# Designs tried in a protein design run: designed miniproteins, single chains, continued (4). Part 18

Each design is a single chain, and the fold is of that chain. pLDDT is the mean over its residues in the fold that is shown.

## One batch from the design tools (miniprotein)

Design m12567
Fold by ESMFold2-Fast:
Structure m12567 (fold): chain A 58 residues (1-58)
Amino acid sequence: DRLKELFNMFDKDGDGVITKEELTEVLTTLGRTDIDEVWAKLDKDGDGKIDFEEFKAA
């Protein structure tokens, strides 16, 4: 699935969740500065981690 491929791109260590550090690294590589806005969109439950279901819902 395309979404799973994108999720795996952010999930660099393969632990099944995306941390803010992993998201920051990817977005910084893309030249983006809206990390906090993207994080707020993806981390809807505020647990500091994004699992695949949260990522899919974004």
Scores: mean pLDDT 71

Design m12568
Fold by ESMFold2-Fast:
Structure m12568 (fold): chain A 155 residues (1-155)
Amino acid sequence: GLSALERELVRRVVEAVRALRPPAVLLVGMSDLKPYIARALEAEGIPVIVADDDSFSPEEHARVLSVALEPGDVVVLLVDAEALERKARERGTSVEELLDEYVDALARVLRAHPPRAVLVVAADDSERTKELARRAAARLAAALPDVPVRVILPR
């Protein structure tokens, strides 16, 4: 089951999505919170598409998003430092380089298919995960000046 911190984070994501009233939510990023966020949003009557898989490359993530994303949708990007570190080791890259590749691939799709908003969620309360979430959000905001980008951090 979820920890108290994870339950509060899921609640905050659901509240942020509800305020935007999207026709659907696309969940992306490498995090075990995805199924919990999906169920919580679906319980609110909000359709959820899990648009990626932890095995996907940045290019494969972008390809899946490009076919799933509809006008007015909200994108929720989950950032998890341990998941990114594992993937970076497998690919022989730095975590920052890997995150930037994922963010740049995502930004190309979202520039062609603008969502209502992007919510960048730090999946845990570690300083590393929070720093990577802020990095992803800043890079997305710079690439997508006309799309609202919000960071959701655990307290």
Scores: mean pLDDT 86

Design m12569
Fold by ESMFold2-Fast:
Structure m12569 (fold): chain A 86 residues (1-86)
Amino acid sequence: MADLDVHATDSLGDTPLHKVIASTDLPLEEREKLIKELLEMGADVLHQGAFGTTALDLADGRVTPFSEETLNLLRERYEELLRERE
């Protein structure tokens, strides 16, 4: 797992997690696998992308059939990070 900066943002403010959720080029299985890997690497699910949307907002708002397991991982990470905020 070398040197992937999971907190890097593109010119629109989207993190790698946002990009994976929004990707149309990756099959669902690969997207869910990458979401899990990014979360294990400490991806910031509270980060607001280009439209002020979080990764969880994108996952819940899109017509993309993510598994309940993947959605639960995003929600758990979101809740953990919220507890660490002021």
Scores: mean pLDDT 70

Design m12570
Fold by ESMFold2-Fast:
Structure m12570 (fold): chain A 70 residues (1-70)
Amino acid sequence: MKKREEAAKKLEEELKKKAEEEATEEDIKKAEESVNELREELLKNPSLPEEDIERYTESVFLLETVNEAA
């Protein structure tokens, strides 16, 4: 569990730094589109393996973090 949390936090910190330094409206839109695509895939296939569900959850969490940083 620590490995997942550590990887997620590292990615979150990197995205937060990028958002503060370089993020444009287009970069935010791209992140939102990626999350929407993953959400649609999850809705179409609710029996996704744990790994796919985790990736989706991480993507949503990172997008929320970027939104709060802005």
Scores: mean pLDDT 62

Design m12571
Fold by ESMFold2-Fast:
Structure m12571 (fold): chain A 74 residues (1-74)
Amino acid sequence: MLAVLGRHFYEIDKDGDGVITAEELRAFLKSLGINLSDEEVEAIIKAIDKDGDGVIDVDEFVAYVQANAANLVP
């Protein structure tokens, strides 16, 4: 699971600018088989996106997902 997460990260960040949009985060979680409600996805985005600009830093996203992996998998 973790190795798959690392590989798909490079595919999502096609531009290599080190940021992920809210839309790409939703698509990524869905591709991993993680079916979250819009409200749950929004809560994750808000926890990571402290500025409210709609983009997420890759490093902060990785740290958040690893810390909260148990809550994302049923």
Scores: mean pLDDT 62

Design m12572
Fold by ESMFold2-Fast:
Structure m12572 (fold): chain A 77 residues (1-77)
Amino acid sequence: PFKWEDILKFIKELKKYDTDGDGKITAKELKAVLESLGFKFSDAEVNAMIKKVDKDGDGTLDMEELLEMLFELIEKS
C-alpha cells in the first residue's frame, strides 16, 4: 500500500529524471520511478493513469496532475 513517505520518495526520485527542469514528467520517467520504489506497472497501466489526469492530452504530467494521481493510488491502497 502507498504511504505519504512513498510519495515523498517518489517526488525526490522524479526530480532526478526531470533533467530539463520544466516540471513535466513523461510516462517513461513515471514508470521508472514507480519501478525504483518497488511498484510493478505495465506500460499500458502507466499510460492509463496519465490519460486519466492529463487534461492537456500532451502525454506528460505537471506537478499538480502528478499529485492527483498519487493521491488516487493512496486511496486505492
Scores: mean pLDDT 68

Design m12573
Fold by ESMFold2-Fast:
Structure m12573 (fold): chain A 60 residues (1-60)
Amino acid sequence: GPKVAVALKDFTANSDESLSFKKGDKLEVLEILNPGFVKVKSLSTGKEGIVPKSYIKILS
């Protein structure tokens, strides 16, 4: 199944390539870009973007 992550804290997007989320939001991991950043899709909004890996916990 899809690789799922949960937001550990609130994050506010700082660029058009990122997305905002709140603590506890469920995210789908689309691509691990590097050790610091992952491309995710919000399961609540369907919006995609690059976010800091330290702000999420990958569950699967």
Scores: mean pLDDT 83

Design m12574
Fold by ESMFold2-Fast:
Structure m12574 (fold): chain A 120 residues (1-120)
Amino acid sequence: GVPINLDNLPDVNAQDSEGLTPLHFAARIGNLEKVKLLLEKGADVNAQDNEGLTPLHLAAASSLSSEKAVEVVQILLKYGADVNAQDNEGLTPLHLAARSGNLDVVELLLKHGADVNAQP
């Protein structure tokens, strides 16, 4: 994979050509220290990329270990991530977690009020 250089971004909410913020990248790769640092610096926990994906969507869809995915999701939810945020296709983080087989993330999202009946 291509190395992601988060340290060269101009501000915590800067978007790349795909609309991804530093928080999107940190959540996707499971960089817990960077996720916490960005949120403490005022990163928008509900920022949407060009596809409407939030950092919570990317954490839920990630190929991370169950433990790392759960830790990232817990931090994002603690900072006010919208558990029912919809992308441009109407998919929620719960849809992406289920699709990716992240069962521990599915359970965590349901405990935080994810709507099982939300449809695209």
Scores: mean pLDDT 81

Design m12575
Fold by ESMFold2-Fast:
Structure m12575 (fold): chain A 80 residues (1-80)
Amino acid sequence: GIGRTALHLAAEAGDLEAVKELLSSIPDPEALKEAINQADENGKTPLHLAAENGHDEIVELLLKAGADLEAKDKEGKTPL
């Protein structure tokens, strides 16, 4: 969908290795936080998608990398 990044797709699919590789490929901390907190067309961040699909290890990785757990999607829902 529109606004979906590789990180959104990996988080939704539960591809832990792809998430780790994508996070490691962004050496700049500010760019990393932007990528992690990027919203898709429904206002969903990668953290929303990982949590919705029960990918607990990916949820933990994204939170440690600076994911905003208070981000709201278009329905006003936070990831957790």
Scores: mean pLDDT 81

Design m12576
Fold by ESMFold2-Fast:
Structure m12576 (fold): chain A 72 residues (1-72)
Amino acid sequence: DLEARFAEFDRDGDGVITAEELRAVLTERSGVELSDEEVAALIKMADKDGDGVIDFEEFVEWLKNAGRLDAA
């Protein structure tokens, strides 16, 4: 089920989530348009390697440690 959730964000199917893909999915789900700065902050929280994208392993760790959009 985590793999299915990752696939919803990984629109290109390349095994990583970019800032553009994250913004698109979150905007679609919440109905609220996120700024580039907000998306960059979310990427930075999840991206442990500092490469500017989220792979499956980082996505799973992010969901364990944070991952609550309804809490803010």
Scores: mean pLDDT 69

Design m12577
Fold by ESMFold2-Fast:
Structure m12577 (fold): chain A 97 residues (1-97)
Amino acid sequence: YTDAHLAALEGKPIPDEADVNAQDEFGDTPLHLAAKYRRLDIVEELLRRGADVNAQNKYGFTPLDLVLLDDRPPHEVLELRLKNRDKLSFPVNENEP
């Protein structure tokens, strides 16, 4: 974690010297963490500072994807389950024509 990751996680202002596009162990940027924890003030701050809204974590999710998945706090298990739910929403067809 960088100072920007910790600030986003805690809901504190992002330090001026922090790299807003740094990735953690999961490939999450500070913007991913702010979106995941619904730190809207921090999301806006990161966007003003040029955070990459298209950055993908190790699961292929952008920060906006995490906001859209946030009916409840998203986590890696929920993200993996949602990828599998796309298959489960089909009427049990192994091969689509």
Scores: mean pLDDT 66

Design m12578
Fold by ESMFold2-Fast:
Structure m12578 (fold): chain A 64 residues (1-64)
Amino acid sequence: GGLLARALEDYTAKRPDELSFKKGELLLVLGMSEEDPSLVLARSLVTGKEGLVPKSHIEVVGVV
């Protein structure tokens, strides 16, 4: 299974491998970044896009 997370605030991607999202957006956490443990790989359940997301900007709300 994966982790279901919710965005705590808006985020604008700073790199091409990062995901932009809005506060309240639901994200599926797919794994941890190999380069930076403060980042996770996630998929937006709103847009379907995948990218790196700062852990500080999301909260885990469930297990899928």
Scores: mean pLDDT 83

Design m12579
Fold by ESMFold2-Fast:
Structure m12579 (fold): chain A 89 residues (1-89)
Amino acid sequence: MEEFQKELGKALREMRERLGLSQRELAERLGLSQSTISNIESGRILPSEETLERLYRFAVENKDKELAKLTVEYLTEEGVKKLREAVLK
């Protein structure tokens, strides 16, 4: 899944640059650290499902179709199932 990490990182960076945000400013808006944003953008880490959900919501709110698509495709298979199980229990 290194290819997904690279695509996710690129999409996140492109959205951030389009919105005129620094890595620190994006981190503050998402409740994450600047180092976490930097590591995601470089493709060094695959973020947690909770972080991917935050990225998805932020992408939808800012009308970034590419980041929203990448995050929802991953979350739809695993994250939505886990969220349903958490909500129904």
Scores: mean pLDDT 78

Design m12580
Fold by ESMFold2-Fast:
Structure m12580 (fold): chain A 71 residues (1-71)
Amino acid sequence: SMLTDEQIDAIFAAFDKDGDGTITYEEFKAFLESQGIDYDPYFKKADKDGDGTIDREEFKALLEDIVKENS
């Protein structure tokens, strides 16, 4: 099932401690590892801009892709 905007906002806010609207790849990796999900296959998908950060829209797309592949 797709995550709701409220669920995505809650998860994103937990990582976006500075309120800058982005999270780091390291924070995202730690989250996936805590869920028993291998981060490495998603790293290249997250590295679209090469800036080392993930915004809310990219985060939503990655979570939806992960849920689809692991459900």
Scores: mean pLDDT 68

Design m12581
Fold by ESMFold2-Fast:
Structure m12581 (fold): chain A 129 residues (1-129)
Amino acid sequence: MDVNKELGGYTPLHVAAYKGDLEEVKKLLEEGADPNAKDENGRTALHLAAQNGHLEIVKLLLEAGADPNAKDKNGRTPLHLAAENGHLEIVKLLLEAGADPNAVDNDGKTPLDLAKENGHQEIVDLLSA
């Protein structure tokens, strides 16, 4: 099975990570899916799982060798997306995996800036320490 075949600019791994389908993510990674494959927006499966709050999928992708510092076409990392969307446990996990809390997107914003703009005080407190 060609696990890296794109479906409308997305690999099957992107689709499974976006939807929160943990069992499909496990299967695709076991079948040799590239955890660092980028879609047309430069996003990896890790970006999509982090954006949508899928903690167990984030864990599995990081264990499979997903880059926590991969930048999309807007210069955003998975940490930017988790912080923007208020996913505190994913922010913690990404930092433990070596995500750069000082990475800036194309607008010059850090994950801390995005957490502040969106009112995620617990993430602001974590990233300010």
Scores: mean pLDDT 88

Design m12582
Fold by ESMFold2-Fast:
Structure m12582 (fold): chain A 117 residues (1-117)
Amino acid sequence: STGRTPLHLAAEAGDVAAVRALLAGGADLQARDRFGYTPLHLAARNGHLEVVKVILEYAKDGKVDINAKTKTTASSEPVEGAAVPLTPLQLARGYGHDEIAELLEKFAKENGLKLDK
């Protein structure tokens, strides 16, 4: 088992409707899988812009750790040299998802949050 919740699986798959339903039902935005990934990490890594937008909508009135770092992984990610903990922003940039990177930076600026670059 990867330690993934239904919200992790929906975010990884880009299933916007499932993400909305799960978050409306009180799913934990900060749940971490075995590798330290949150749903936001998985959406950012896989380029699911609309899922990232939905997650950030639920983050507006609360704290979200947009700087949460993955665990060091030696074996399952295709990014060369990724034996270091990564934030959602770093995953979006590393996988070439510039619109997601811009969205995360805009969200941080609009909500007075510091980004780890």
Scores: mean pLDDT 75

Design m12583
Fold by ESMFold2-Fast:
Structure m12583 (fold): chain A 157 residues (1-157)
Amino acid sequence: EPLYQQALELREKLDPRHPDVATSLNNLAALYKSQGKLSEAEPLYKQALEIRTGVLGPEHPDTLTSLNNLAALYKSQGKLSEAESLYKQVLEGRKKVLGPEHPDTLTSLNNLAALYKSQGKLSEAESLYKQVLEGRKKVLGPEHPDTLTSLNNLAAL
């Protein structure tokens, strides 16, 4: 009887769909990305996203964080249209789950604005940076470091 319980626990620890496996894959992918090993990072981020989507669902905050990490990788690879699609999915999911004024939702708006700036879509970037600035003023106050960073991002357009 104890052997059956130990076998189950070992199988659960070896289950590649466990959320802790997704966290480890995400961390390794982030390390490879920081080293410029973008081709090695991509399958690890995709596997982490698949595990989190399957276990937690597509709108879970951790799943949205995995989706955001994959979008950032695509941006680093110059896959700007693919990055845009994923950043929009993250933004919509975070608005739905956390609300439009949540700091993580405002960070998603800022990431999409930075992508639009890198694409030369300056009017779209300006609109989103203004939304981030106003949201951070309301939530954090006008003198908060993140609010001042948002003002600098808008001024740098």
Scores: mean pLDDT 86

Design m12584
Fold by ESMFold2-Fast:
Structure m12584 (fold): chain A 72 residues (1-72)
Amino acid sequence: VNEKDENGYTKLHVAALAARDEYGIELVRELLENGADVNAKTTDTGETPLDLARRSGIEELVEILLENGAEE
């Protein structure tokens, strides 16, 4: 679950960035339940899943990440 791609993105980063609906939110919940590192940083920009979730504009996603220990 915490495998990084060539730019340091985990599945949680991709799910947070791509979340647009209930399915994306559920995927984030499942990744966190499976031990996804909520504070993992991308290699290029040092961005966390919380940083990417704020770009999506989905408040529920931001709340879920904060509830799971995301640092501000």
Scores: mean pLDDT 76

Design m12585
Fold by ESMFold2-Fast:
Order: structure tokens, then sequence, then C-alpha cells
Structure m12585 (fold): chain A 120 residues (1-120)
């Protein structure tokens, strides 16, 4: 499963390998850009989370934009917390937080989406 391998490569910090595999999978129609793990975390969630923790998020930003251009659900919510990728970006103290937020908003992220705290 190429989608799962892309997810795992991003989580391992192997962003160049993840980006190459993602590009190949999109070209061949083999990747589900909306792949979710058991907790409902999408490839987009993990890419956004990793970008916030990286000293150089340039490859993570490339992966995020490639996912969004190919129909990744920008408003996907994980099952554990109900968080969207935008909410994960907003919790980041990373240098490129504003760039990630701007990119997500460009692709239709809902700034009014509520997590589990908003449902209390």
Amino acid sequence: NISKKVYELIKEGKLDEALELLKKGIKNGEVDVNYKDEDGYTILHIAVKYAGNSEDPSKALEIIELLLKNGADVNAQDKATGMTPLQIAQLSDGKHKDEIIELLLKYGADPQAKDNAGNT
C-alpha cells in the first residue's frame, strides 16, 4: 500500500523519499491522498505535524501542497481529538506556522472548525 508507505516515511522524517513516492503514486493512480490510519490521522495531518517540528519544513510544505492539489480533504478530522490539519498547524510554534496556515486556508480549510474541546 503506497499510501501507507508515504504516511510512514513522513512520520520517520524521510521527506525526500516520501515526496518521490507520493509523486509516483499520483502519476500511476496508486495513492489514496486521503489515506487514514486507525486513529483517523491522514497523510495531510502527519505532514502538517512534521512541518511544525522541522528546522527546514520546505519538503513538508511541498508534500502538503501536492496532497491538497490532488484532492486531500483539507478539513479531515482525526478520531481521537477531532482536530483538523489547520488546528494542528495553529498549535505549532514552528518558524513556518504562518506559511502552513496560509496554504491550508488557500485550499479551503475552515477556521471555525471545532475540535473535541469545542464540543464540550
Scores: mean pLDDT 81

Design m12586
Fold by ESMFold2-Fast:
Structure m12586 (fold): chain A 92 residues (1-92)
Amino acid sequence: SDLEIYKKLMELVDKLFEKADKDGDGTLSREEFRELFEELSKETGGDPSVADEVFAEIDKDGDGVVSRLELGEWLATLYVEDPERLKELFGL
């Protein structure tokens, strides 16, 4: 169901925020996002240079930070439209 997919994606959001949001402010800056992708690239062999592109896709408000809600909505869209890219970015 859509609810089960949403739950799985929110679990991913939680995991990513635990890795990057060390101050617990509930948002990821562009710098934290770059560091997250560098860490993920060491685990998955992915390309960390895409971090700024991905950040720009998620940061719909242009405020320079990504909230849990924005990341979750973007991941839900990506899961439906391009699940292979989701796997490449996060090593799922």
Scores: mean pLDDT 75

Design m12587
Fold by ESMFold2-Fast:
Structure m12587 (fold): chain A 88 residues (1-88)
Amino acid sequence: AVKIPHLTEEDIAFFKRAFSIYDTDGDGYIEGSLTQDFVGGVMRSLGQNPTEAELQEMVDEADIDGDGRVNFEEFLAMMTRKSGEAIS
């Protein structure tokens, strides 16, 4: 599993700016292959190097509606789950 560090306010601000760069339509959504590229870029910035399969799993987790589009809230929720998973 890809290990994501605990997210800080600075990390969240960075994610928001990165999301805006990939949101080429300005609609608040990233679609298709751009979603995987965005997630991969963010993960590399955090010192991680996920496999293609791990990137697909993360995109699928963020794409709650399954329509191939991800908004910032869905992405942030996925990142928060990956960084703070605990059994208790």
Scores: mean pLDDT 71

Design m12588
Fold by ESMFold2-Fast:
Structure m12588 (fold): chain A 59 residues (1-59)
Amino acid sequence: MELYRALRDQPAAGPWFLGLKKGDVVELLRRVNEDLWLARSLKTGETGYVGRSLLEKIE
């Protein structure tokens, strides 16, 4: 399982983008393109798109 940590807060935007708080851990599901990944929040279980630059790899 590939785990990443949010480097800053990101509110949920529209029906597709994942809301995150700084320090939240997500599981990477898919790399959609260079800038956009699909992830699941381990805190909420919600899935959504997240900017790659927001995330730091931890596992």
Scores: mean pLDDT 80

Design m12589
Fold by ESMFold2-Fast:
Structure m12589 (fold): chain A 53 residues (1-53)
Amino acid sequence: MTYRVEEGDTLASIAKKFGVSVRQLQEANRYSLPNLPRDFKLPVGLVLTIPAP
């Protein structure tokens, strides 16, 4: 599944929304997210792949 980043979203906030870890989000989006800190604010409109095991 995918999610479009909103104003003020971070890797941590998006991870909470989908019940996944920040690490899982980073691994699923390695090509778009090289190695961002958990509380780094993401640009609005970025589409992330949400891992859903």
Scores: mean pLDDT 73

Design m12590
Fold by ESMFold2-Fast:
Structure m12590 (fold): chain A 117 residues (1-117)
Amino acid sequence: MADEDGFTPLHKAARDGDVETVRKLLKEGADVNARAEKLGGLTPLHLAAMSQLKDGSALETVRVLLEAGADVNARVAEGTALEGATPLFLAKAYDSQQEIIDLLLEAGADPNAEPLA
């Protein structure tokens, strides 16, 4: 069910801010914490958190993933340019909406989470 890069359909829907597809896939038993190993274990929440979409779809996607039990403190594995990155770090690094940052913090994101050197 993963593609050549390890991306599941849930990763792609989360990246694209496709909230309805995210909801459908989660109801069908998609792993909310699925890791795209060829990209260091990026989860759907990492992709949603770094979104540049400003129409509210990224914010709603982050909310739906967190409600489904997404690991708010998931870290990208070593060997990639994003090594040690959390969803909160990516939201800040990519200048995502403040509402996404606030939602991640409310969900228990570590505000001091930095990529491990």
Scores: mean pLDDT 78

Design m12591
Fold by ESMFold2-Fast:
Structure m12591 (fold): chain A 92 residues (1-92)
Amino acid sequence: TGLTELHYAVLRGDAEKVRELLENGADVDAKTNNGTPLLTYVVSSLLGLLDVVSEEDRIQALKEGEALRILLEAATKSKDPRTRDFALRLLA
C-alpha cells in the first residue's frame, strides 16, 4: 500500500493530524506504490480526479483549506525544487 496517513489526514481536512504527522517526520516528497508523488495524488483527489474519499470529505477539505494549506506550506520548504515549485504554484 502506497497511501500514507498524511494522505488521509489532508483529504479529511484534519489540520491537527497533518501538523502532527509533519512534526513526526512525514515526507512531503513521498510517493505512492505506483510512483505518484504524494502532493500530486492528494491535490488530484481533492479536485475529484481520484475517487478515494467521500464527496463530503473532499468538500470539507476544500472549504476549510487549512489541512491542504499546511501541507503546501511545508512543501514550499522542501529541499526538492520540484516539490517547492508545485506547492508555490498551488498557493498562488
Scores: mean pLDDT 70

Design m12592
Fold by ESMFold2-Fast:
Structure m12592 (fold): chain A 153 residues (1-153)
Amino acid sequence: SMEEKTVRELTAAIKEVIEEKKLDVDKVWILVTDPSLSKPVLEAAKEVGISDSNILVIGGVLPPETALRGLKRKDPDANYIIVGSRRSARGVAETLVAALELGLNVAAVLVVDEEGKVRKELGERVLEEARRMHAEGAPREEIIERLTELVAE
């Protein structure tokens, strides 16, 4: 099924991020910006050894900045993986900008397409562009608009 495909793609992508960056799995948090990805992310995280308590669905009623300020206080040394889709493009952008403004360690951005594939190169471009614009002091809304456009490609 497409859900099983999405689980396999996310499992592989999350494993690669952890292995390449030599992350402590107990210190990895996954921020889900598309609620429809919650179940595949939970299943992928379980296969990688990430606790369910380290998975947070961001968006809706709670602004990303408010959620991330809470996480920074709870686990200041955490590494974050942001998972989203084209449907949640602005949510990915807002979450990533808030994380950078708070000085959080974003290890990766993973964008899931309509076929359930993880667009690793797109996620890498989004993270790189966000870091560049933030370092250059670009206005918050300009960064959000640019990243939203990139995720929606």
Scores: mean pLDDT 89

Design m12593
Fold by ESMFold2-Fast:
Structure m12593 (fold): chain A 88 residues (1-88)
Amino acid sequence: DVEGRVAEAALKILDLLAENPDERLSARELAEKLGVSQSTVSRALRMLEDAGAVERVRRPGSPTVLYRITPKGVEGQRELREHERRAE
């Protein structure tokens, strides 16, 4: 379902950004790297922003918005991995 795909994309975005916390990626770049639609990525990024796990970074004079993981997002990704290990 759409909601399941968005949730999966959100987890993959957190994993990707947590590997390189200083990296800044656009929604288009995330869609290309993850092999999902830009609309799915945009919805996932909205969920992550609302949770405080990612934030928008804008370059002056550019309409392109980039996203980075927050310290809260890094902790959230770590907590999800701990729960996965305990569930196995």
Scores: mean pLDDT 77

Design m12594
Fold by ESMFold2-Fast:
Structure m12594 (fold): chain A 97 residues (1-97)
Amino acid sequence: GISGIHIAARNGNVEYLKRPGLDVNEKDDEGYTPLHLAARNGQLDAVKTLLERPGTDPTAKDNEGLTPLDLAEQAGHDEIVALLREAEKRYAANPPA
């Protein structure tokens, strides 16, 4: 199901996304993480806030195999695309085979 963190990310509720104890990688029924919803909906400050959270996985795939970067590119959110490309590079410091 969709949780409060998913609604906050979709709507750009940055103050909610800063709260301690949130599972920032939680997937909804479609496989969307909060970062997927923030990226798809053009929520620049929510994307920045989620990427600042320790343990955020910017490479997570939804049920269609799409990353937050893929959704931002489909939606034309160029600044979010740039942020997510850099986040993926930092996360994959040792490139996977």
Scores: mean pLDDT 83

Design m12595
Fold by ESMFold2-Fast:
Structure m12595 (fold): chain A 130 residues (1-130)
Amino acid sequence: GELTPLHVAAINGDLELARELLAAGADVNATVGFLGHSGWTPLHLAAYYGHLEVVELLLAAGADVNAKDTDYGWTPLHLAARYGHLEIVELLLKTPGADPTAKDTFGRTPLDVAREYGHEEIAEILEKAL
Protein backbone atom coordinates (compact mmCIF):
# COMPACT_ATOMS: atom_id res chain seq x y z
CA GLY A 1 0.00 0.00 0.00
CA GLU A 2 0.97 3.66 -0.29
CA LEU A 3 2.67 5.52 2.57
CA THR A 4 0.07 7.40 4.59
CA PRO A 5 0.91 10.90 5.94
CA LEU A 6 1.26 9.30 9.42
CA HIS A 7 3.94 6.90 8.06
CA VAL A 8 5.82 9.93 6.65
CA ALA A 9 5.53 11.77 10.00
CA ALA A 10 6.92 8.64 11.74
CA ILE A 11 9.86 8.41 9.24
CA ASN A 12 10.72 12.10 9.77
CA GLY A 13 10.11 12.22 13.55
CA ASP A 14 7.58 15.00 12.94
CA LEU A 15 5.80 14.97 16.31
CA GLU A 16 3.54 17.97 15.54
CA LEU A 17 2.34 16.50 12.21
CA ALA A 18 1.83 13.05 13.81
CA ARG A 19 -0.29 14.62 16.58
CA GLU A 20 -2.41 16.59 14.07
CA LEU A 21 -2.94 13.50 11.86
CA LEU A 22 -3.99 11.32 14.82
CA ALA A 23 -6.41 14.06 16.00
CA ALA A 24 -7.86 14.04 12.44
CA GLY A 25 -8.55 10.27 12.66
CA ALA A 26 -5.48 8.78 10.95
CA ASP A 27 -5.26 4.97 11.33
CA VAL A 28 -2.48 4.47 13.90
CA ASN A 29 -2.06 0.82 12.77
CA ALA A 30 -2.08 1.36 8.96
CA THR A 31 0.43 -0.90 7.17
CA VAL A 32 2.73 -0.20 4.21
CA GLY A 33 5.51 -1.77 2.23
CA PHE A 34 8.86 -0.13 3.12
CA LEU A 35 12.52 -0.97 2.32
CA GLY A 36 11.36 -4.14 0.51
CA HIS A 37 9.32 -5.31 3.55
CA SER A 38 5.54 -5.46 3.97
CA GLY A 39 3.26 -4.84 6.95
CA TRP A 40 5.16 -1.89 8.51
CA THR A 41 3.08 0.33 10.83
CA PRO A 42 3.95 3.92 11.84
CA LEU A 43 5.28 2.40 15.10
CA HIS A 44 7.71 0.17 13.14
CA LEU A 45 9.02 3.24 11.27
CA ALA A 46 9.37 5.44 14.38
CA ALA A 47 11.20 2.59 16.18
CA TYR A 48 13.45 1.95 13.12
CA TYR A 49 14.45 5.64 12.85
CA GLY A 50 14.78 6.18 16.63
CA HIS A 51 12.06 8.84 17.08
CA LEU A 52 11.26 8.42 20.79
CA GLU A 53 8.60 11.16 21.14
CA VAL A 54 6.71 9.86 18.06
CA VAL A 55 6.85 6.30 19.53
CA GLU A 56 5.35 7.70 22.79
CA LEU A 57 2.57 9.48 20.87
CA LEU A 58 1.73 6.42 18.71
CA LEU A 59 1.54 4.11 21.76
CA ALA A 60 -0.73 6.63 23.56
CA ALA A 61 -2.95 6.64 20.42
CA GLY A 62 -3.40 2.83 20.56
CA ALA A 63 -0.61 1.56 18.30
CA ASP A 64 -0.17 -2.24 18.42
CA VAL A 65 3.10 -2.66 20.38
CA ASN A 66 3.39 -6.27 19.07
CA ALA A 67 2.66 -5.58 15.37
CA LYS A 68 4.67 -7.91 13.10
CA ASP A 69 5.73 -7.15 9.55
CA THR A 70 4.48 -9.76 7.06
CA ASP A 71 7.88 -10.74 5.57
CA TYR A 72 10.16 -11.36 8.57
CA GLY A 73 7.86 -11.17 11.62
CA TRP A 74 9.75 -8.12 12.96
CA THR A 75 8.08 -6.22 15.82
CA PRO A 76 8.92 -2.60 16.72
CA LEU A 77 10.98 -4.07 19.59
CA HIS A 78 13.11 -6.11 17.11
CA LEU A 79 13.82 -2.89 15.15
CA ALA A 80 14.63 -0.77 18.23
CA ALA A 81 16.94 -3.56 19.51
CA ARG A 82 18.65 -3.97 16.09
CA TYR A 83 19.37 -0.25 15.68
CA GLY A 84 20.43 0.43 19.28
CA HIS A 85 17.53 2.68 20.37
CA LEU A 86 17.82 2.07 24.12
CA GLU A 87 15.12 4.52 25.34
CA ILE A 88 12.63 3.17 22.75
CA VAL A 89 13.36 -0.43 23.91
CA GLU A 90 12.64 0.66 27.52
CA LEU A 91 9.41 2.43 26.47
CA LEU A 92 8.15 -0.54 24.39
CA LEU A 93 8.85 -2.98 27.27
CA LYS A 94 6.88 -0.75 29.71
CA THR A 95 3.85 -0.84 27.37
CA PRO A 96 1.09 -3.17 28.68
CA GLY A 97 0.90 -6.42 26.68
CA ALA A 98 4.37 -6.06 25.12
CA ASP A 99 5.83 -9.45 24.11
CA PRO A 100 9.66 -9.45 24.43
CA THR A 101 9.71 -13.18 23.42
CA ALA A 102 8.33 -12.71 19.88
CA LYS A 103 10.42 -14.58 17.28
CA ASP A 104 11.10 -13.40 13.74
CA THR A 105 11.12 -15.84 10.78
CA PHE A 106 14.79 -16.65 11.61
CA GLY A 107 13.78 -17.70 15.17
CA ARG A 108 15.35 -14.55 16.71
CA THR A 109 13.90 -12.70 19.68
CA PRO A 110 14.66 -8.97 20.22
CA LEU A 111 17.30 -10.18 22.74
CA ASP A 112 18.98 -12.34 20.05
CA VAL A 113 18.99 -9.35 17.67
CA ALA A 114 20.45 -6.99 20.33
CA ARG A 115 23.28 -9.50 20.99
CA GLU A 116 23.93 -10.07 17.24
CA TYR A 117 24.33 -6.30 16.68
CA GLY A 118 26.42 -5.70 19.85
CA HIS A 119 23.93 -3.65 21.90
CA GLU A 120 24.88 -4.99 25.35
CA GLU A 121 22.84 -2.52 27.50
CA ILE A 122 19.73 -3.33 25.42
CA ALA A 123 20.49 -7.07 25.78
CA GLU A 124 20.66 -6.68 29.62
CA ILE A 125 17.30 -4.86 29.70
CA LEU A 126 15.68 -7.52 27.45
CA GLU A 127 17.08 -10.37 29.63
CA LYS A 128 15.41 -8.78 32.70
CA ALA A 129 12.10 -8.58 30.78
CA LEU A 130 12.04 -12.38 30.23
Scores: mean pLDDT 90

Design m12596
Fold by ESMFold2-Fast:
Structure m12596 (fold): chain A 124 residues (1-124)
Amino acid sequence: IEELYIAALKGDVEKVKELLDAGANPAARIPDDPEFLKKLAEKINSIYPNLNIRPEDLIGMTPLHFAALTGHLEVAKLLADYLKERGLDLNVATTNSSRKLTPLELAEAVGNIPIAEYLKEKIE
């Protein structure tokens, strides 16, 4: 489960495919783990400083959120297609009470336009 988030964050297409074939749940959401959330937010903000994401904003993120955040189009396509084919929600918002973001909103916020366009087509 944890491996799928990291693979999506890194854009590791082969690892994402491997984990999905092994039964990993792409609808799985990041738990409220303060230490993990802080470390992950620091890493994301170092790569995308204009995003200014807070640790609490990551609560309830899915693997698709991470692909949308980091601009890994091929991973985002794989995850969105997998979710859509199974009738699962590919536009789930994060669970933070002060700021809730869907993968689409996150892609738009960081300027990952190709991912945002792909997700719009899948959502309708």
Scores: mean pLDDT 77

Design m12597
Fold by ESMFold2-Fast:
Structure m12597 (fold): chain A 104 residues (1-104)
Amino acid sequence: SELGEQLLIAVTRGDLEKVKELLKQGADVNAQLTEEVGGFPPGWTPLHIAARLGLLEIVELLLENGADVNAQDVNGRTPLDLAKEAGHEEIVKLLLENGADTNA
């Protein structure tokens, strides 16, 4: 959806206020990239992007709005995998506290 695409872009920009507005408007919190955008592969959700970029407040907001903590991209990678790879320890902890599986 257009709202889903706008949500993915807002997360990529780290725009917390715009993310809040789009979620309030009914944007799909689990929207997926349909093609590669800015080096992010197809299947990435807002939570994948926020976890990779270290956007802790946006990760918290997405989880509060029902983001799938175990969402998989086209290669089976989860937000937890991306947070670990990027060294974002606080996000790793937050994802585990919200039910992230360490085995996909």
Scores: mean pLDDT 86

